# Designed miniproteins, single chains, continued (2), part 20

Each design is a single chain, and the fold is of that chain. pLDDT is the mean over its residues in the fold that is shown.

## One batch from the design tools (miniprotein)

Design m4662
Fold by ESMFold2-Fast:
Structure m4662 (fold): chain A 93 residues (1-93)
Amino acid sequence: VEDLDVEKMVEELGNNAKALLDMLPKVSIELVAYGLGRGLENVSEEWKPAGEAVVEAGKNKEGQPYVIELVKAIGEGDVEKAKEYLRKILEFV
């Protein structure tokens, strides 16, 4: 996480994260995690492992709360909170 430009990611994906939050009541958390993971991969090649980890966390009941909090943090523009939940997801996977 320390080597990733989380500020740039939050700026680029903020609107996508807001759209994913709007879908949360209507779709599975696994599908939201898939959408976020693909968004992360599109920021840069360095983000591909983090995107894959988010998708994997979304498939697990224990990882799903971290995915929800990460999507919320990105949608709110909260860089420090986004860093926290990215670390939790990477440690979970």
Scores: mean pLDDT 81

Design m4663
Fold by ESMFold2-Fast:
Structure m4663 (fold): chain A 81 residues (1-81)
Amino acid sequence: MKSLTVSVKLPDSIKDGTKVMIELYDANGKLVRGVFATVKDGVATATFTNLTERDTGTYVAEVLEDGKVVYKSEPIKVEIK
């Protein structure tokens, strides 16, 4: 099985040590998976595990603090080999 590590640079208003959720959305805006991450040096990093070649696609990462979206990435093309 494959894994994907997603790192998101957050606004400076989000402090280090803050617990956020990183959610991956597919090209149709469907939620695929969410993983909790702790902000470190202004970056939230999450590893999504148990991926296969079928999970290849275009994704958007949204970062949520207390259920509120604080950051939304540009579309990311992911190829899982």
Scores: mean pLDDT 75

Design m4664
Fold by ESMFold2-Fast:
Structure m4664 (fold): chain A 79 residues (1-79)
Amino acid sequence: MKNPLAEEALRLAEEEGDEATKAGAEVLLEGSLEEDPLKAQIDAGVAAIAAGVALAVGEGRKAAELVLEAARELVEKHS
């Protein structure tokens, strides 16, 4: 399934040069195509950690917030 929040987060992270949020967004895009609920939840967790690192260092706040929101949606879909 397409994940528009993760796609937008990836675009914003690339504009900001935020490698951590970019990596998180890429993991969420892959997780959105995953059929295994456990693997999708793991992908969401990895993305949330990457976004948390970006927020902690003060870079790419808007992109990191979009990654966290996309991760929540992925978890809710597979809960």
Scores: mean pLDDT 69

Design m4665
Fold by ESMFold2-Fast:
Structure m4665 (fold): chain A 79 residues (1-79)
Amino acid sequence: MLTPEEKDAILDRFIAKLKELGIEVTEEQRAKLRAFVAATPPDVSRRELAGRLVYAFEHEAGGPKLTLEERQRLVDEIA
């Protein structure tokens, strides 16, 4: 079960990994991702949350389309 603190840590790691890929995250996008993470059930795994964050960034937060390799790397490095 993920605590709010663990969810925030996963989000911060996700944003840090996006920056390593050269992808900047705006404050508006970060706020949308925080809301998404807060709404995610606490009983999901870290890996499942990582995959959901990739989807939310591309489709809900207005992030750029990621390559298959970038998506896989983000999930594997955050989980």
Scores: mean pLDDT 84

Design m4666
Fold by ESMFold2-Fast:
Structure m4666 (fold): chain A 119 residues (1-119)
Amino acid sequence: KTEELREKAEKIAKETEKLVEEIAKIAPEDEVVKALKKAVEALKKALEDLSKLEEAIDKAMELAELASPEAGKILARYAAAGYNAALSTGELGKAEGLLYLAEGLLETAKLLKKELEEE
């Protein structure tokens, strides 16, 4: 179960990374886009080292503060769920936290792309 959760988080992180590349083409100078890149980089580090999960959640919360109210609320909910899961004993709770963080960043990236494409 722990390995399956990590594999799912890794797949979602890869999908999110591709989406962030598209967003960066639209608004490379945007502070929200820069924060999103930092949050995804932190997620990738947490995928390699679960001890870095709290740092990744902190970067996601920084992104939530900078994002639109709609995107920020969505990300904050996933980050909070991830933090609560990470407080569980053992690697399973941390793997669940990692999956929540990956899902939150993907949903945030999808919404941000739509917001930036709307004129």
Scores: mean pLDDT 81

Design m4667
Fold by ESMFold2-Fast:
Structure m4667 (fold): chain A 56 residues (1-56)
Amino acid sequence: MSLEELRELILLGVPAETLLNEYHFPKSVIKDILRQLHEKGYLSEKEYEKRLKEIN
């Protein structure tokens, strides 16, 4: 499983549901990458919160 691929898919706007169901990324890994992208400033707080709600 490529974490770089997951990062790129998130930044391209691929929904969390698609990442879980079609790409089979674990929920915990998606949450970790979302947190990292938010901490680095690549995701706004609003986008980060929206993405977390999609996965939870």
Scores: mean pLDDT 80

Design m4668
Fold by ESMFold2-Fast:
Structure m4668 (fold): chain A 93 residues (1-93)
Amino acid sequence: MAAERAAEAARELAKAALEAGDKGGRESLSRGIGAALSAIGAGATGLFTGDVEEARRDGEGALEGVELSGAGEKGREAAERALEAAIELAKAT
């Protein structure tokens, strides 16, 4: 599912942020979470429109544009919860 692929990419993003450590402030955390949610949303939208390949590409592009040097553990936790919600929504549809 496109949403699952977007969720997987967001999960990898969150993992990378955790490994990099919390070097930024609240702004970096906010950006990291926003990008992960955007990627998940793109994946879910593609699933609904039936263009799963384009949705996956759009989701990956959104995540690639994000610098996570400042995203910390709170961003990771929020992203993981959003991932689970998006996957469940995609499966329900």
Scores: mean pLDDT 52

Design m4669
Fold by ESMFold2-Fast:
Structure m4669 (fold): chain A 74 residues (1-74)
Amino acid sequence: SSFQERLIARSEAIGDATLARTKNPEAQAIAQRDRDVGLEILRTSEDPAKQTAGALIVIGGAVQAGLLDGVKPA
């Protein structure tokens, strides 16, 4: 649906922009994992509630990566 397509496009853009700007490798790994998991749920679900949950996982990973970016690697 156009709703699902717009959610996918927005979530991909958020995930991609987050990965492009994240410098800390651990933060980048978190963003990548949550992007992959969230987009998989969003792309494979027909239920709008599950699609929204997938998008929220991508956003959550982006927020967490942003908060952790700038911490020196172990």
Scores: mean pLDDT 83

Design m4670
Fold by ESMFold2-Fast:
Structure m4670 (fold): chain A 103 residues (1-103)
Amino acid sequence: MEELLEKGLKEKDEFKRKEILIKLTAEYVLEHREEILANTPAEEQPAVERLIEIAELWKDEEKLDELIALLEEERARALAAGEPAAARMYDIMIELAERRKKK
């Protein structure tokens, strides 16, 4: 995991770097799902559960349309919260998911 993360950070292409980082983040979230939820305050549980669902959908090539729909909802939440950097991250994730639909 750490070796792939460092390799991703050395990539010059923003989308390629983000693709590697998102893949590693999804794998980490899924591996540590129970520990993450156990250490999350009750008021933040719904947001963390949505991130886990996104990580699960990221692994499933048959559910890319469902993934994109959830990412669009999270992007809208980020914009409503006044967080343009977070909205930009979801834009990149949507673009990567759309590219994966081409197989």
Scores: mean pLDDT 74

Design m4671
Fold by ESMFold2-Fast:
Structure m4671 (fold): chain A 71 residues (1-71)
Amino acid sequence: GLSAEQRELLRMIAAAETSVARNPDDYFAWGLLGALLEQAGRHAEAREYYERALALKPDDEVLRARLARLA
């Protein structure tokens, strides 16, 4: 079974997915979704969402660094 921390992480991922669905131009929401997926070990999905966030804000060095470490 999932731990309490893992269940909370999945809830946060679901909330972040809802947030990006409501406002797909919110680079912060895409970046948050990427970070949560990275914590969950879902690196390919995290990379995709970081790329989406960086496309919306290309000058964000934190997002760029996070994406680079998943390469």
Scores: mean pLDDT 84

Design m4672
Fold by ESMFold2-Fast:
Structure m4672 (fold): chain A 70 residues (1-70)
Amino acid sequence: GRAAADEIVRLALEGRLDEALALLERVVRTHSPEEAERLAKYAVLQLLEAGAEEEALRLGRHFARLMRER
C-alpha cells in the first residue's frame, strides 16, 4: 500500500525513474484499479510537492497507459 507509493517517490527523487516505473507496474498488477489509482495519485502529488515535475508527469503518463492496457 502506502509503503510501495513512498518507495516509488524515493526511487524517482533519486533519479531511479525506471525502477520507480517498474514498481508502479507491480502496484497496478497486485492492487484493485481503485487502490492502484489512489497510490499513483499519492506518488504524483508527493513528487509535485518535492518540485519533481518531470518525474511526476512521466509517472502519471505511465500509470494512464497501464490502466488503458488493462
Scores: mean pLDDT 86

Design m4673
Fold by ESMFold2-Fast:
Structure m4673 (fold): chain A 75 residues (1-75)
Amino acid sequence: KEEDIRLRVETMAKLAKINNVKMLVVVSTEEKELAEKITEEYAKKYGLKDYEIYYADTSEEMREYMAKIHEHIEK
């Protein structure tokens, strides 16, 4: 759902901004178009110059990527 994607992307944007690192996002391939649009919107809003989107089609893969991305940014 869009609200779930926006929450994930906004969280990653805030973390990227605070830690001065690249914004990383993970979504399913079904969410691809919406995620790209939302990621671009938040990157612009938070003044982020660079971002990357990863795709995961199972709940397990998605959770693993989200955890890994969060860990990478949070360090």
Scores: mean pLDDT 76

Design m4674
Fold by ESMFold2-Fast:
Structure m4674 (fold): chain A 104 residues (1-104)
Amino acid sequence: MSKLLEQVKKVGEEILELADKYNFDEETKKMIEEIVQKAIDLVENFDKLTPEEVRKKLNEISDMAEKVIKKVEEKYPEYADEFKALLSRLLGLVLFVYQVKKAL
């Protein structure tokens, strides 16, 4: 778990640094910050959550991710592919947490 939390924090920081580097607007940055924080919170509290609670939180993160992807594709199309690649990596780590919880 500690290595997984470290990876989630690292990818989250890379996404936030990308948003700062390419001067994303404050509204878009806040959405990204919220997604990253929810992903970190899910992994940190994994042992305290039921499989159903993990699924609900994962769905919430996924819905927010779809919304922010659309905003980035509309406002920052030249950076959209790089952003989507990092966000997909973050979501993949969170999905792995859910798969582990479901198997318990």
Scores: mean pLDDT 85

Design m4675
Fold by ESMFold2-Fast:
Structure m4675 (fold): chain A 70 residues (1-70)
Amino acid sequence: SPLEKALKVMEEVDKIVPGLGGNVAAITLRGLLQGKSAEEIAEEVRQWALDVGVPEEKAEKIGEIVLENY
């Protein structure tokens, strides 16, 4: 389900950037419910991560986590 996918993204993101998994999961869930592609959702979470000061390397990894769990 979209919720199960978002919860898995939350857990995996928190291992890389503690405390940010919930925000990434919320963006992921919204995108899944709107029928967005994996690539669109991954780009949205990557851009959000950069906007809140996550280093580029970790922001890329967050996008990869979304793609892996789509």
Scores: mean pLDDT 88

Design m4676
Fold by ESMFold2-Fast:
Structure m4676 (fold): chain A 85 residues (1-85)
Amino acid sequence: MAEKVLELSEKYIQAINDGKKEEAIKYAVELAEEIFKLYKEQKDYKDALETLETIEKEAKELGASEEELEKIRKLIEEVKKLLEE
């Protein structure tokens, strides 16, 4: 789990550095999904929320589509529900 988050983080940073916005957005969405899984297992919902909100903001700045942003927002809403439980 953590290994995949690290791998996706490296690919995301590399795509940004290379100016590959479409690849960066793809890795941001995949990173959000893996972070949600990792923090859900650890029950670190507050850290998950802060990290996912940062990824949403960065993806939006990169020009992510509404469909791609909605995938991240759904994960944010799930984390918010878990924080209430």
Scores: mean pLDDT 82

Design m4677
Fold by ESMFold2-Fast:
Structure m4677 (fold): chain A 70 residues (1-70)
Amino acid sequence: MPVINMDHPIQALMKEAGLSQAQAQEVVKRALEASIKAYEEALAAGLSPLEALKKGQEAGLKAAQEFIAE
C-alpha cells in the first residue's frame, strides 16, 4: 500500500486487531505522540532528518504494539 493516511491505520486496527473505532483512534493518537517525541529527541541529539524520521516510525510502532498487547 503506497500511502498511509490517518484513516488507514484506524481501519487496519479495526479489521486486523478487532479494535473498536475509539480504541483504534487511541492507538493512532498514542503512536503519533510517540513518533513526534522520538523525532524531536533524535533531532536534538544531532541525527539527520532521515534518521530522525526512522526513530519516529520505530517509536510509533512500538507505542501502538504496547497499547494493543497490554
Scores: mean pLDDT 72

Design m4678
Fold by ESMFold2-Fast:
Structure m4678 (fold): chain A 100 residues (1-100)
Amino acid sequence: ERERREREEERRRWLERARELAESLLGASEEEIEELREEAAAAEDSQFSSEYDKKLAEILAAVRSAEELRDIALLLLDVASRTDLSTEEKKAELLAALEA
Protein backbone atom coordinates (compact mmCIF):
# COMPACT_ATOMS: atom_id res chain seq x y z
CA GLU A 1 0.00 0.00 0.00
CA ARG A 2 2.73 2.50 0.92
CA GLU A 3 4.79 1.36 -2.09
CA ARG A 4 1.75 1.91 -4.35
CA ARG A 5 1.31 5.48 -3.08
CA GLU A 6 5.02 6.22 -3.51
CA ARG A 7 4.84 4.86 -7.08
CA GLU A 8 1.82 7.09 -7.85
CA GLU A 9 3.67 10.13 -6.48
CA GLU A 10 6.74 9.19 -8.55
CA ARG A 11 4.56 8.98 -11.69
CA ARG A 12 3.06 12.42 -10.99
CA ARG A 13 6.52 13.90 -10.39
CA TRP A 14 7.80 12.36 -13.62
CA LEU A 15 4.95 13.91 -15.63
CA GLU A 16 5.49 17.29 -13.96
CA ARG A 17 9.25 17.18 -14.62
CA ALA A 18 8.72 16.13 -18.25
CA ARG A 19 6.28 18.98 -18.86
CA GLU A 20 8.50 21.54 -17.12
CA LEU A 21 11.56 20.36 -19.06
CA ALA A 22 9.67 20.48 -22.37
CA GLU A 23 8.36 24.00 -21.68
CA SER A 24 11.84 25.19 -20.64
CA LEU A 25 13.49 23.75 -23.75
CA LEU A 26 10.88 25.26 -26.12
CA GLY A 27 11.53 28.75 -24.72
CA ALA A 28 15.20 28.29 -23.87
CA SER A 29 18.13 30.36 -25.09
CA GLU A 30 21.39 28.63 -26.11
CA GLU A 31 22.78 29.45 -22.64
CA GLU A 32 19.82 27.82 -20.86
CA ILE A 33 20.04 24.78 -23.15
CA GLU A 34 23.74 24.38 -22.25
CA GLU A 35 22.86 24.57 -18.53
CA LEU A 36 20.19 21.87 -18.98
CA ARG A 37 22.70 19.69 -20.85
CA GLU A 38 25.27 20.09 -18.04
CA GLU A 39 22.61 19.27 -15.41
CA ALA A 40 21.60 16.14 -17.33
CA ALA A 41 25.25 15.04 -17.53
CA ALA A 42 25.68 15.61 -13.77
CA ALA A 43 22.50 13.62 -13.06
CA GLU A 44 23.98 10.67 -14.99
CA ASP A 45 26.72 10.40 -12.34
CA SER A 46 24.11 9.98 -9.59
CA GLN A 47 22.34 6.71 -8.92
CA PHE A 48 18.84 6.94 -10.31
CA SER A 49 16.02 4.98 -8.71
CA SER A 50 14.40 4.75 -12.15
CA GLU A 51 15.86 3.23 -15.34
CA TYR A 52 13.76 5.74 -17.28
CA ASP A 53 15.34 8.78 -15.58
CA LYS A 54 18.81 7.36 -16.27
CA LYS A 55 18.09 6.83 -19.97
CA LEU A 56 16.56 10.29 -20.32
CA ALA A 57 19.64 11.86 -18.70
CA GLU A 58 21.92 9.90 -21.08
CA ILE A 59 19.94 11.12 -24.09
CA LEU A 60 19.98 14.74 -22.92
CA ALA A 61 23.74 14.61 -22.19
CA ALA A 62 24.36 13.31 -25.74
CA VAL A 63 22.46 16.19 -27.39
CA ARG A 64 24.75 18.40 -29.50
CA SER A 65 22.46 21.19 -30.70
CA ALA A 66 19.56 23.43 -29.70
CA GLU A 67 17.51 21.91 -32.54
CA GLU A 68 17.85 18.40 -31.10
CA LEU A 69 16.85 19.63 -27.63
CA ARG A 70 13.75 21.35 -29.03
CA ASP A 71 12.76 18.19 -30.90
CA ILE A 72 13.06 16.27 -27.61
CA ALA A 73 11.03 18.99 -25.84
CA LEU A 74 8.23 18.77 -28.41
CA LEU A 75 8.16 14.98 -28.06
CA LEU A 76 8.04 15.27 -24.24
CA LEU A 77 5.15 17.76 -24.45
CA ASP A 78 3.23 15.58 -26.91
CA VAL A 79 3.63 12.40 -24.84
CA ALA A 80 2.99 14.17 -21.49
CA SER A 81 -0.24 15.78 -22.76
CA ARG A 82 -1.81 12.47 -23.89
CA THR A 83 -4.78 11.34 -21.76
CA ASP A 84 -5.23 7.91 -23.40
CA LEU A 85 -1.94 6.50 -22.05
CA SER A 86 -0.86 5.53 -18.53
CA THR A 87 2.33 7.04 -17.11
CA GLU A 88 4.20 3.77 -17.73
CA GLU A 89 2.97 3.64 -21.34
CA LYS A 90 4.04 7.29 -21.79
CA LYS A 91 7.52 6.41 -20.50
CA ALA A 92 7.76 3.47 -22.92
CA GLU A 93 6.54 5.50 -25.92
CA LEU A 94 8.91 8.38 -25.13
CA LEU A 95 11.96 6.13 -24.72
CA ALA A 96 11.15 4.20 -27.91
CA ALA A 97 10.81 7.45 -29.90
CA LEU A 98 13.98 9.00 -28.42
CA GLU A 99 16.03 5.83 -29.08
CA ALA A 100 14.83 5.75 -32.70
Scores: mean pLDDT 58

Design m4679
Fold by ESMFold2-Fast:
Order: C-alpha cells, then structure tokens, then sequence
Structure m4679 (fold): chain A 86 residues (1-86)
C-alpha cells in the first residue's frame, strides 16, 4: 500500500466512515512499517490538532518542520493535548 493510499483511508476513518474489512487489514499492516507510521503520525497530527483546535495550522507545521522523528512530534504536541483533557 502506498503512503498516499494510507492517508486516504485515515481521512475516511477520521471522518467516522466505516472502512471495508480488507481496507482495515491493509491499513493495520501498512502501519507496522516504522517509516509509514512516522509519516502517518505527522499527517494525523495535523488533521486532529486542527480539527480539535489544539494548535493552529501554522503551529502544527512549525512542530513538524522542527521535529526529526514522529516521536518528537508527539512529545512536542502532548502538552497542548493534555491541556484539552484537564
């Protein structure tokens, strides 16, 4: 599965659409690849952070540009996300 196809399936799932069982299996298998997971974390972070108003689009892009790994993106975003649930 290509990264572009993974992003498309994530967009459908994020929108609350039910995926076909075969597409769910393909998505789960693709996410087992650390390189795919890293890029997906960046993409999902932008979508979730913007949707929930946790960060602005400019702040989300800055965090991604200044982060070398998907883990660093999560670490930098975590304090803002924790404020939402407090």
Amino acid sequence: MTLEEVKALLDERFAGKLLADSDEEKLEEALKDPKVLKEVIRYVFLKIALHHGIVSKEEAEEIIKNSKTGEEIVEKAKPKAEELYE
Scores: mean pLDDT 64

Design m4680
Fold by ESMFold2-Fast:
Structure m4680 (fold): chain A 79 residues (1-79)
Amino acid sequence: SAEERLRRFEDIVARMVLEYERLTGRSLTPEEVAKIREIVEEAERTGDLVGGIRRIAEFLQLPEEVTEELVARARELEA
C-alpha cells in the first residue's frame, strides 16, 4: 500500500539520520531537519525514492557503502 511504502521510506530516512549522528557524534540542526524534510516530500511526490535517498546521503556526507545499502532498500519500494 502507499501508506506502507511511505512508512518504509521514512524508516530508511530515520536510519540515515541515526547513522549521521553515530558517525559525527552530533544531532541535526533545525535547518538540516527542514532540508531533509523537503527532500523527503519531493521524493514521495515524484516517486523517486532512490533519488531522495541519494540526495540526503550527499547532504549528510554519508559513506558510499551505507548509501548503497539504503538505496537498495529504497529501490525495492519502487518495484
Scores: mean pLDDT 85

Design m4681
Fold by ESMFold2-Fast:
Structure m4681 (fold): chain A 84 residues (1-84)
Amino acid sequence: SEEEREEERLREKLLKFAEEILKAKSVEEVLEILKEYGIEATREEVEEKYEDMKRDAEEFVRLREEVERLGLSLEQLREIALKA
């Protein structure tokens, strides 16, 4: 369906975004990535949140790979985490 295709595109876009943030080696590169994705941020905001963004991106990529390997949806993994 159209909705399923839109969700698939959104999931792929989010994964690509997370991978690009994870690969970024500087605040400048993160700013460029955010600009490409239409996200407005100041240098100061990126500097303050740089390590957090990198960590969150790494966690997202890792969880996405585990979810695919195990055949679990992200929603199922979230449900399991909430019960722990």
Scores: mean pLDDT 74

Design m4682
Fold by ESMFold2-Fast:
Structure m4682 (fold): chain A 77 residues (1-77)
Amino acid sequence: SEALLEEVKKLSEEAIKYFKEALENPENRAKYLEKGQEKLGEALALAADSGTKEAFEVVEKAKKEMEKLVEEMEKKE
């Protein structure tokens, strides 16, 4: 449903936001990464329950953006 897709998008955006905060705030990095992974997990579970290809594509896009943020963190030590 459209409502489920919208919720998957919001959870995915929250996951990315937490990983951006992890990049910018190294003192609290572990907590932000944990929260980001939790939100990504919620988005993936909802996408699976929705059964739509679009929902999975939203989650995969978010996962790739989060992976790039982790690479950026590693480049800074």
Scores: mean pLDDT 86

Design m4683
Fold by ESMFold2-Fast:
Structure m4683 (fold): chain A 94 residues (1-94)
Amino acid sequence: MLEKYLSLSISEQVAVAVGLILRLIGTALDKTMSEEEKAKEAAELTKEIMAVIKALESKGELELAEEVRKMLELAISTLDEKSKKAAEEAWKEA
């Protein structure tokens, strides 16, 4: 996962992270998805966002990486309890 984002510019990495965070928030708002589907999507999106954070950190962009992490924490706070637990577990595994 990390290598996928290392080839991107810093601006492209930030854009990808923001897009993934918006998808995570969109998942929280999607009334057509089951709680199980939301939990799976939240976990996968959290793993991808963490891969982008690691790519930013590997390039020395610690401030940008921290801002993305704060955005991820805020997005996770908007999730239902099951999705929030799945996202938090995915974050710990990253």
Scores: mean pLDDT 83

Design m4684
Fold by ESMFold2-Fast:
Structure m4684 (fold): chain A 63 residues (1-63)
Amino acid sequence: MLNESTRALLLAAGFPEEELERVYEKLLEIGRALREKNLKPPSLAEIFRLLKQGLSVEEIVER
């Protein structure tokens, strides 16, 4: 599951504690999809912003 540093990073980004595991799972899916499609990843800050806006993994990857 989340290590302490990842948890701290997500909390600092403004995600509530009860959603951290779900957010982490989405980050893993985004990373996998970007790698499989050989796409340049957005910055981590941009990914966090898009996730907070309610965008799906697919929407983030396909942009």
Scores: mean pLDDT 76

Design m4685
Fold by ESMFold2-Fast:
Structure m4685 (fold): chain A 92 residues (1-92)
Amino acid sequence: SGSERALAFLEEALERALELQDAGMTKEEARKRLEELLKEALENGENTDEVKLELTAYELATLPREVLEELLAALRAGEEALRAFEERLLAE
């Protein structure tokens, strides 16, 4: 289903974002990388799944580690847990 594909994509992006933070990437560095990659994607007019995944990973890497860990745990617990987490995030 489309939701299964979207969840797999988000899980991979979250894992990459955590790997970037573990490698020492700061919020400011992640933002700069996001801006540079967005500019290159716009100039090329070509969107690949890999480019979309990298953009998402850099955007996620701008968030606190605790938020990324909670999102990843919720995804791995299934769609119901992810829905509960989204409602909590939107309440803040």
Scores: mean pLDDT 80

Design m4686
Fold by ESMFold2-Fast:
Structure m4686 (fold): chain A 94 residues (1-94)
Amino acid sequence: SMRDKKIDELIKELEELNASPSVIEKMKQVRALYEKNRYDKKNQAEIESLVEEMLKETNDAEQLELLLRFLWVVSAPPSILKKIQKKIEEIKAG
């Protein structure tokens, strides 16, 4: 699907920016959970935990903007998107 192609391109762009292998692995886990089991409460909690850990590990504004796009494409809740937007703004402010 066009969604799958966009996700693959975003992961590749993050790898090219030398994002942590841990972050790339967590993105793949988030993708798998949203594709197969998004409505399971345990999987929803796991997705939120993975996103919080990716945010802690990512301090580059360009990488965070790609993570924001990825989470938008997988239809993450607005609360998660807002947290990433805030971190991007804080980093850019210095």
Scores: mean pLDDT 81

Design m4687
Fold by ESMFold2-Fast:
Structure m4687 (fold): chain A 93 residues (1-93)
Amino acid sequence: SSSLILPLRVQELLEEGQARVEEALAIEERLADQLSPEVKQLIAEMVRTYQELVQLVQDIGLGLVGGPEALERLEELEKRFLELYKEIQELLS
C-alpha cells in the first residue's frame, strides 16, 4: 500500500523522524534552562524540516506535486533533517 508509492527509505525516515522529533522535544522540555539557544534553534529547525518533509511526501502521494523537482526537494529535506538530528545529538553528547 504506502510502500508501493514511497521508497522504503523515505517511509522509514518518516516513521523514525517522528520518534526523533518527539525525543528532541522531550529533551527540550526536560532540559529547557540547561539547553543553549543554539540547540533550541536546531531542534526548531529539525521540527520545521520534518513538517515540510511530511507535507511534501503527502502531496507527492496524492499526485498534487511530482516530477524531478519534487523528488530533488524530497532528497534535500531528508538530508537536512538527518544533518540537523546528527548535529543535535553531537551537541548533547
Scores: mean pLDDT 78

Design m4688
Fold by ESMFold2-Fast:
Structure m4688 (fold): chain A 56 residues (1-56)
Amino acid sequence: LDAVEAAIREVVAQAGSLTPEQARELAYQRLKEAGAPESVARGTAKAIADAVARRQ
């Protein structure tokens, strides 16, 4: 739980400087490393990538 929250914070902090594809890959990798379930990792990575794309 705490590790997943920390991973999300780190990815969000970096996402503003990344392309949507880079943000998605980073988020997925960090969340999987933190022990997030596959559905959570996939969904959160997509949400972060979509947020980055909306800012462009």
Scores: mean pLDDT 79

Design m4689
Fold by ESMFold2-Fast:
Structure m4689 (fold): chain A 81 residues (1-81)
Amino acid sequence: SKLEKVKELVEKGASVEELEELLLELLREKYKGKEDKVVATLRKSIKESPPNKITLVTGIVSLIDEITDEELKELYELLKK
């Protein structure tokens, strides 16, 4: 699942770049038919103002339609390790 993908990335200490690629993948799925514009806009924003891992994980979580409070708590606890 999308939640499992982000948990695995956080647990292994994934780079900012790896988290950015997952965020871009989820944005492409959400904005089908406008993928090129959304991806280009996000990549430009990242280049001009590089985000930290917490910001990227928050962005990824906002794109997961079915997430429980318990799953969200577990994900943020992984970020504290």
Scores: mean pLDDT 75

Design m4690
Fold by ESMFold2-Fast:
Structure m4690 (fold): chain A 72 residues (1-72)
Amino acid sequence: SALDAARALAARVLDLLYENKVPEEVLGEAQALLRELFEALRAGDRERAAEVLARLKELLAEHGLDVELPEL
């Protein structure tokens, strides 16, 4: 399911952030985006979920991290 894919993404993102020892503010921003992603998916708003995923990918890329996005 899209929620299961999002949970797997959340675990992978958090592991990457911890492994790369990013600042706490970056961890906080990523956690906020992940929360927004789950809210969008629970609301059935796939367009908003895609926009949030794009923002998350951009945030990670700004800090030298590349993440393969799941199909939702």
Scores: mean pLDDT 80

Design m4691
Fold by ESMFold2-Fast:
Structure m4691 (fold): chain A 112 residues (1-112)
Amino acid sequence: SAVLEEAKKELLAIVDELEKNGLPKEKAEELKKRIEEATSGEELAEIARELGEEVRKLYREGKIDAETAIELANRIIAVVERLYQAGLISGKEAVEAELPASILHLEIAVEK
């Protein structure tokens, strides 16, 4: 599926950006392997959910600013939405995968 290949490419790019911003190398390598080995939209959505959690952690640790955090959160949400629109994941799976990134948006909005 072209959508699965594009989703994998974008999630790998997000992992690279997180590694540049302080995500531990071992965790980045684990996530990249899981992305490359993923065979379904559901597996990629679960990885996207975890990436949202990692973005939140880096933001809370002061390793990335609000602008970078919002950009990465939006990129994660966009991947999940493409999987959903392609019929590769359910609406419930999409909501669950987007939840950490959506919470991050709210956290940033209420801090300022």
Scores: mean pLDDT 90

Design m4692
Fold by ESMFold2-Fast:
Structure m4692 (fold): chain A 92 residues (1-92)
Amino acid sequence: MVPELSEEVEKELQELAEEAEKADEEERFKLIREILEKALENTTDEKVKENLKVHLKVLELLEKGKPLEALRLVAEAANRMEEFEELLEKLK
């Protein structure tokens, strides 16, 4: 995956990530979206593309104020649903 990205694209993604950490909530969502879209444009691996699409969907859910649905989607994509279920039980 990494070898399919140019050094310039990797640097741009890193700079956007650092800017996102300093940004307000609205600007942070915009920067994260730009990072994910640039990564998606520069990958040829179908598994990486599907993973990036999941991340874009997570971002959309967070922007809509649905963090629990976003967390569930991340857990499914990472095959960590057992850990997610344990977290929900602990929050009871």
Scores: mean pLDDT 67

Design m4693
Fold by ESMFold2-Fast:
Structure m4693 (fold): chain A 66 residues (1-66)
Amino acid sequence: VGEKISEVIRKAKLSDEAVEAIIEALVLNKEPEDIVAAIREALLKVVSPERAEAIVEEIRRVLEES
């Protein structure tokens, strides 16, 4: 799961601040639903709502495939 999420982060070409927010959400949360919610909230502070939702959707797909 972690490797696939790293691929999503790399593909999305996020700023260092956005990457840090995603990593923090992953560390603080254990359940996929909580991870997705925390990532969405963190990303909305640093990127546009449209970009946040696109990234959240990709991460959700990775979590569902695992």
Scores: mean pLDDT 73

Design m4694
Fold by ESMFold2-Fast:
Structure m4694 (fold): chain A 95 residues (1-95)
Amino acid sequence: SHMEEVLRALLLLMAAVGELIVLEHQEKDPELRAFISERLDQLQTLSTQFVRNLDDMAARRQLLREVLSLLQQVADETGHPGVRGMADDLQAHLS
């Protein structure tokens, strides 16, 4: 169902925002915290654009690919398994 696919993506985006907020708050390295903060701002912008494009499948798919790249970057820099799992879930959704 188109609605089920959109809802699954929205739930993943909400989970990703929440996880990055926690990660930023808990990070003690100021350089890594700044990196996470910048990606959180980008993720919030992409999430807003996703909601504005619920009727455009091509735009939504491109926005989710940008979110995937962002989550992969955070997972690579932080080593956090939760963020890696979210990236893997999003990659499966896009396949």
Scores: mean pLDDT 88

Design m4695
Fold by ESMFold2-Fast:
Structure m4695 (fold): chain A 73 residues (1-73)
Amino acid sequence: GAERAARLDAELEAGGRAYVEGKAAGDAAKYAAGALTATGAALELGLLGAVHLLSAAARAAAEAAGIDLEALA
């Protein structure tokens, strides 16, 4: 219901926030963890388009930070 959608939206927002904070602080682990959390929440919401966009953004961001996303997946 609406409560579950709000929870998933909060998880997506929290993951995005952790990602941005990690990037700003230079904390690669927090940055990657935030991206993974946001991707998981988007998948649960059934937003396939958002998952593709988040995966592309996470890969580009990880590449810029020198993180191998294949090692995390």
Scores: mean pLDDT 62

Design m4696
Fold by ESMFold2-Fast:
Structure m4696 (fold): chain A 74 residues (1-74)
Amino acid sequence: SHLAEGEALYAQGRYREAYEQYLKALQENPDDVAAQGALHRLLVEHFEDGAAHFVAALNAIRNGEPLPPFPKEK
């Protein structure tokens, strides 16, 4: 699954690629609590303005809107 692929990439410190996999998981199911938690943790711990970016990305996915620009890594 995209979530499992993202978790493996996260464990390797490959945060950009983990982000892409978590987004794919949420594009398939925006209400996936595990994928939401994984994306939130990744963004808050490793990216600038992570909490705000998480809210923007999740809202974009739920509404079928373009994703926000890629966040800057810390």
Scores: mean pLDDT 86

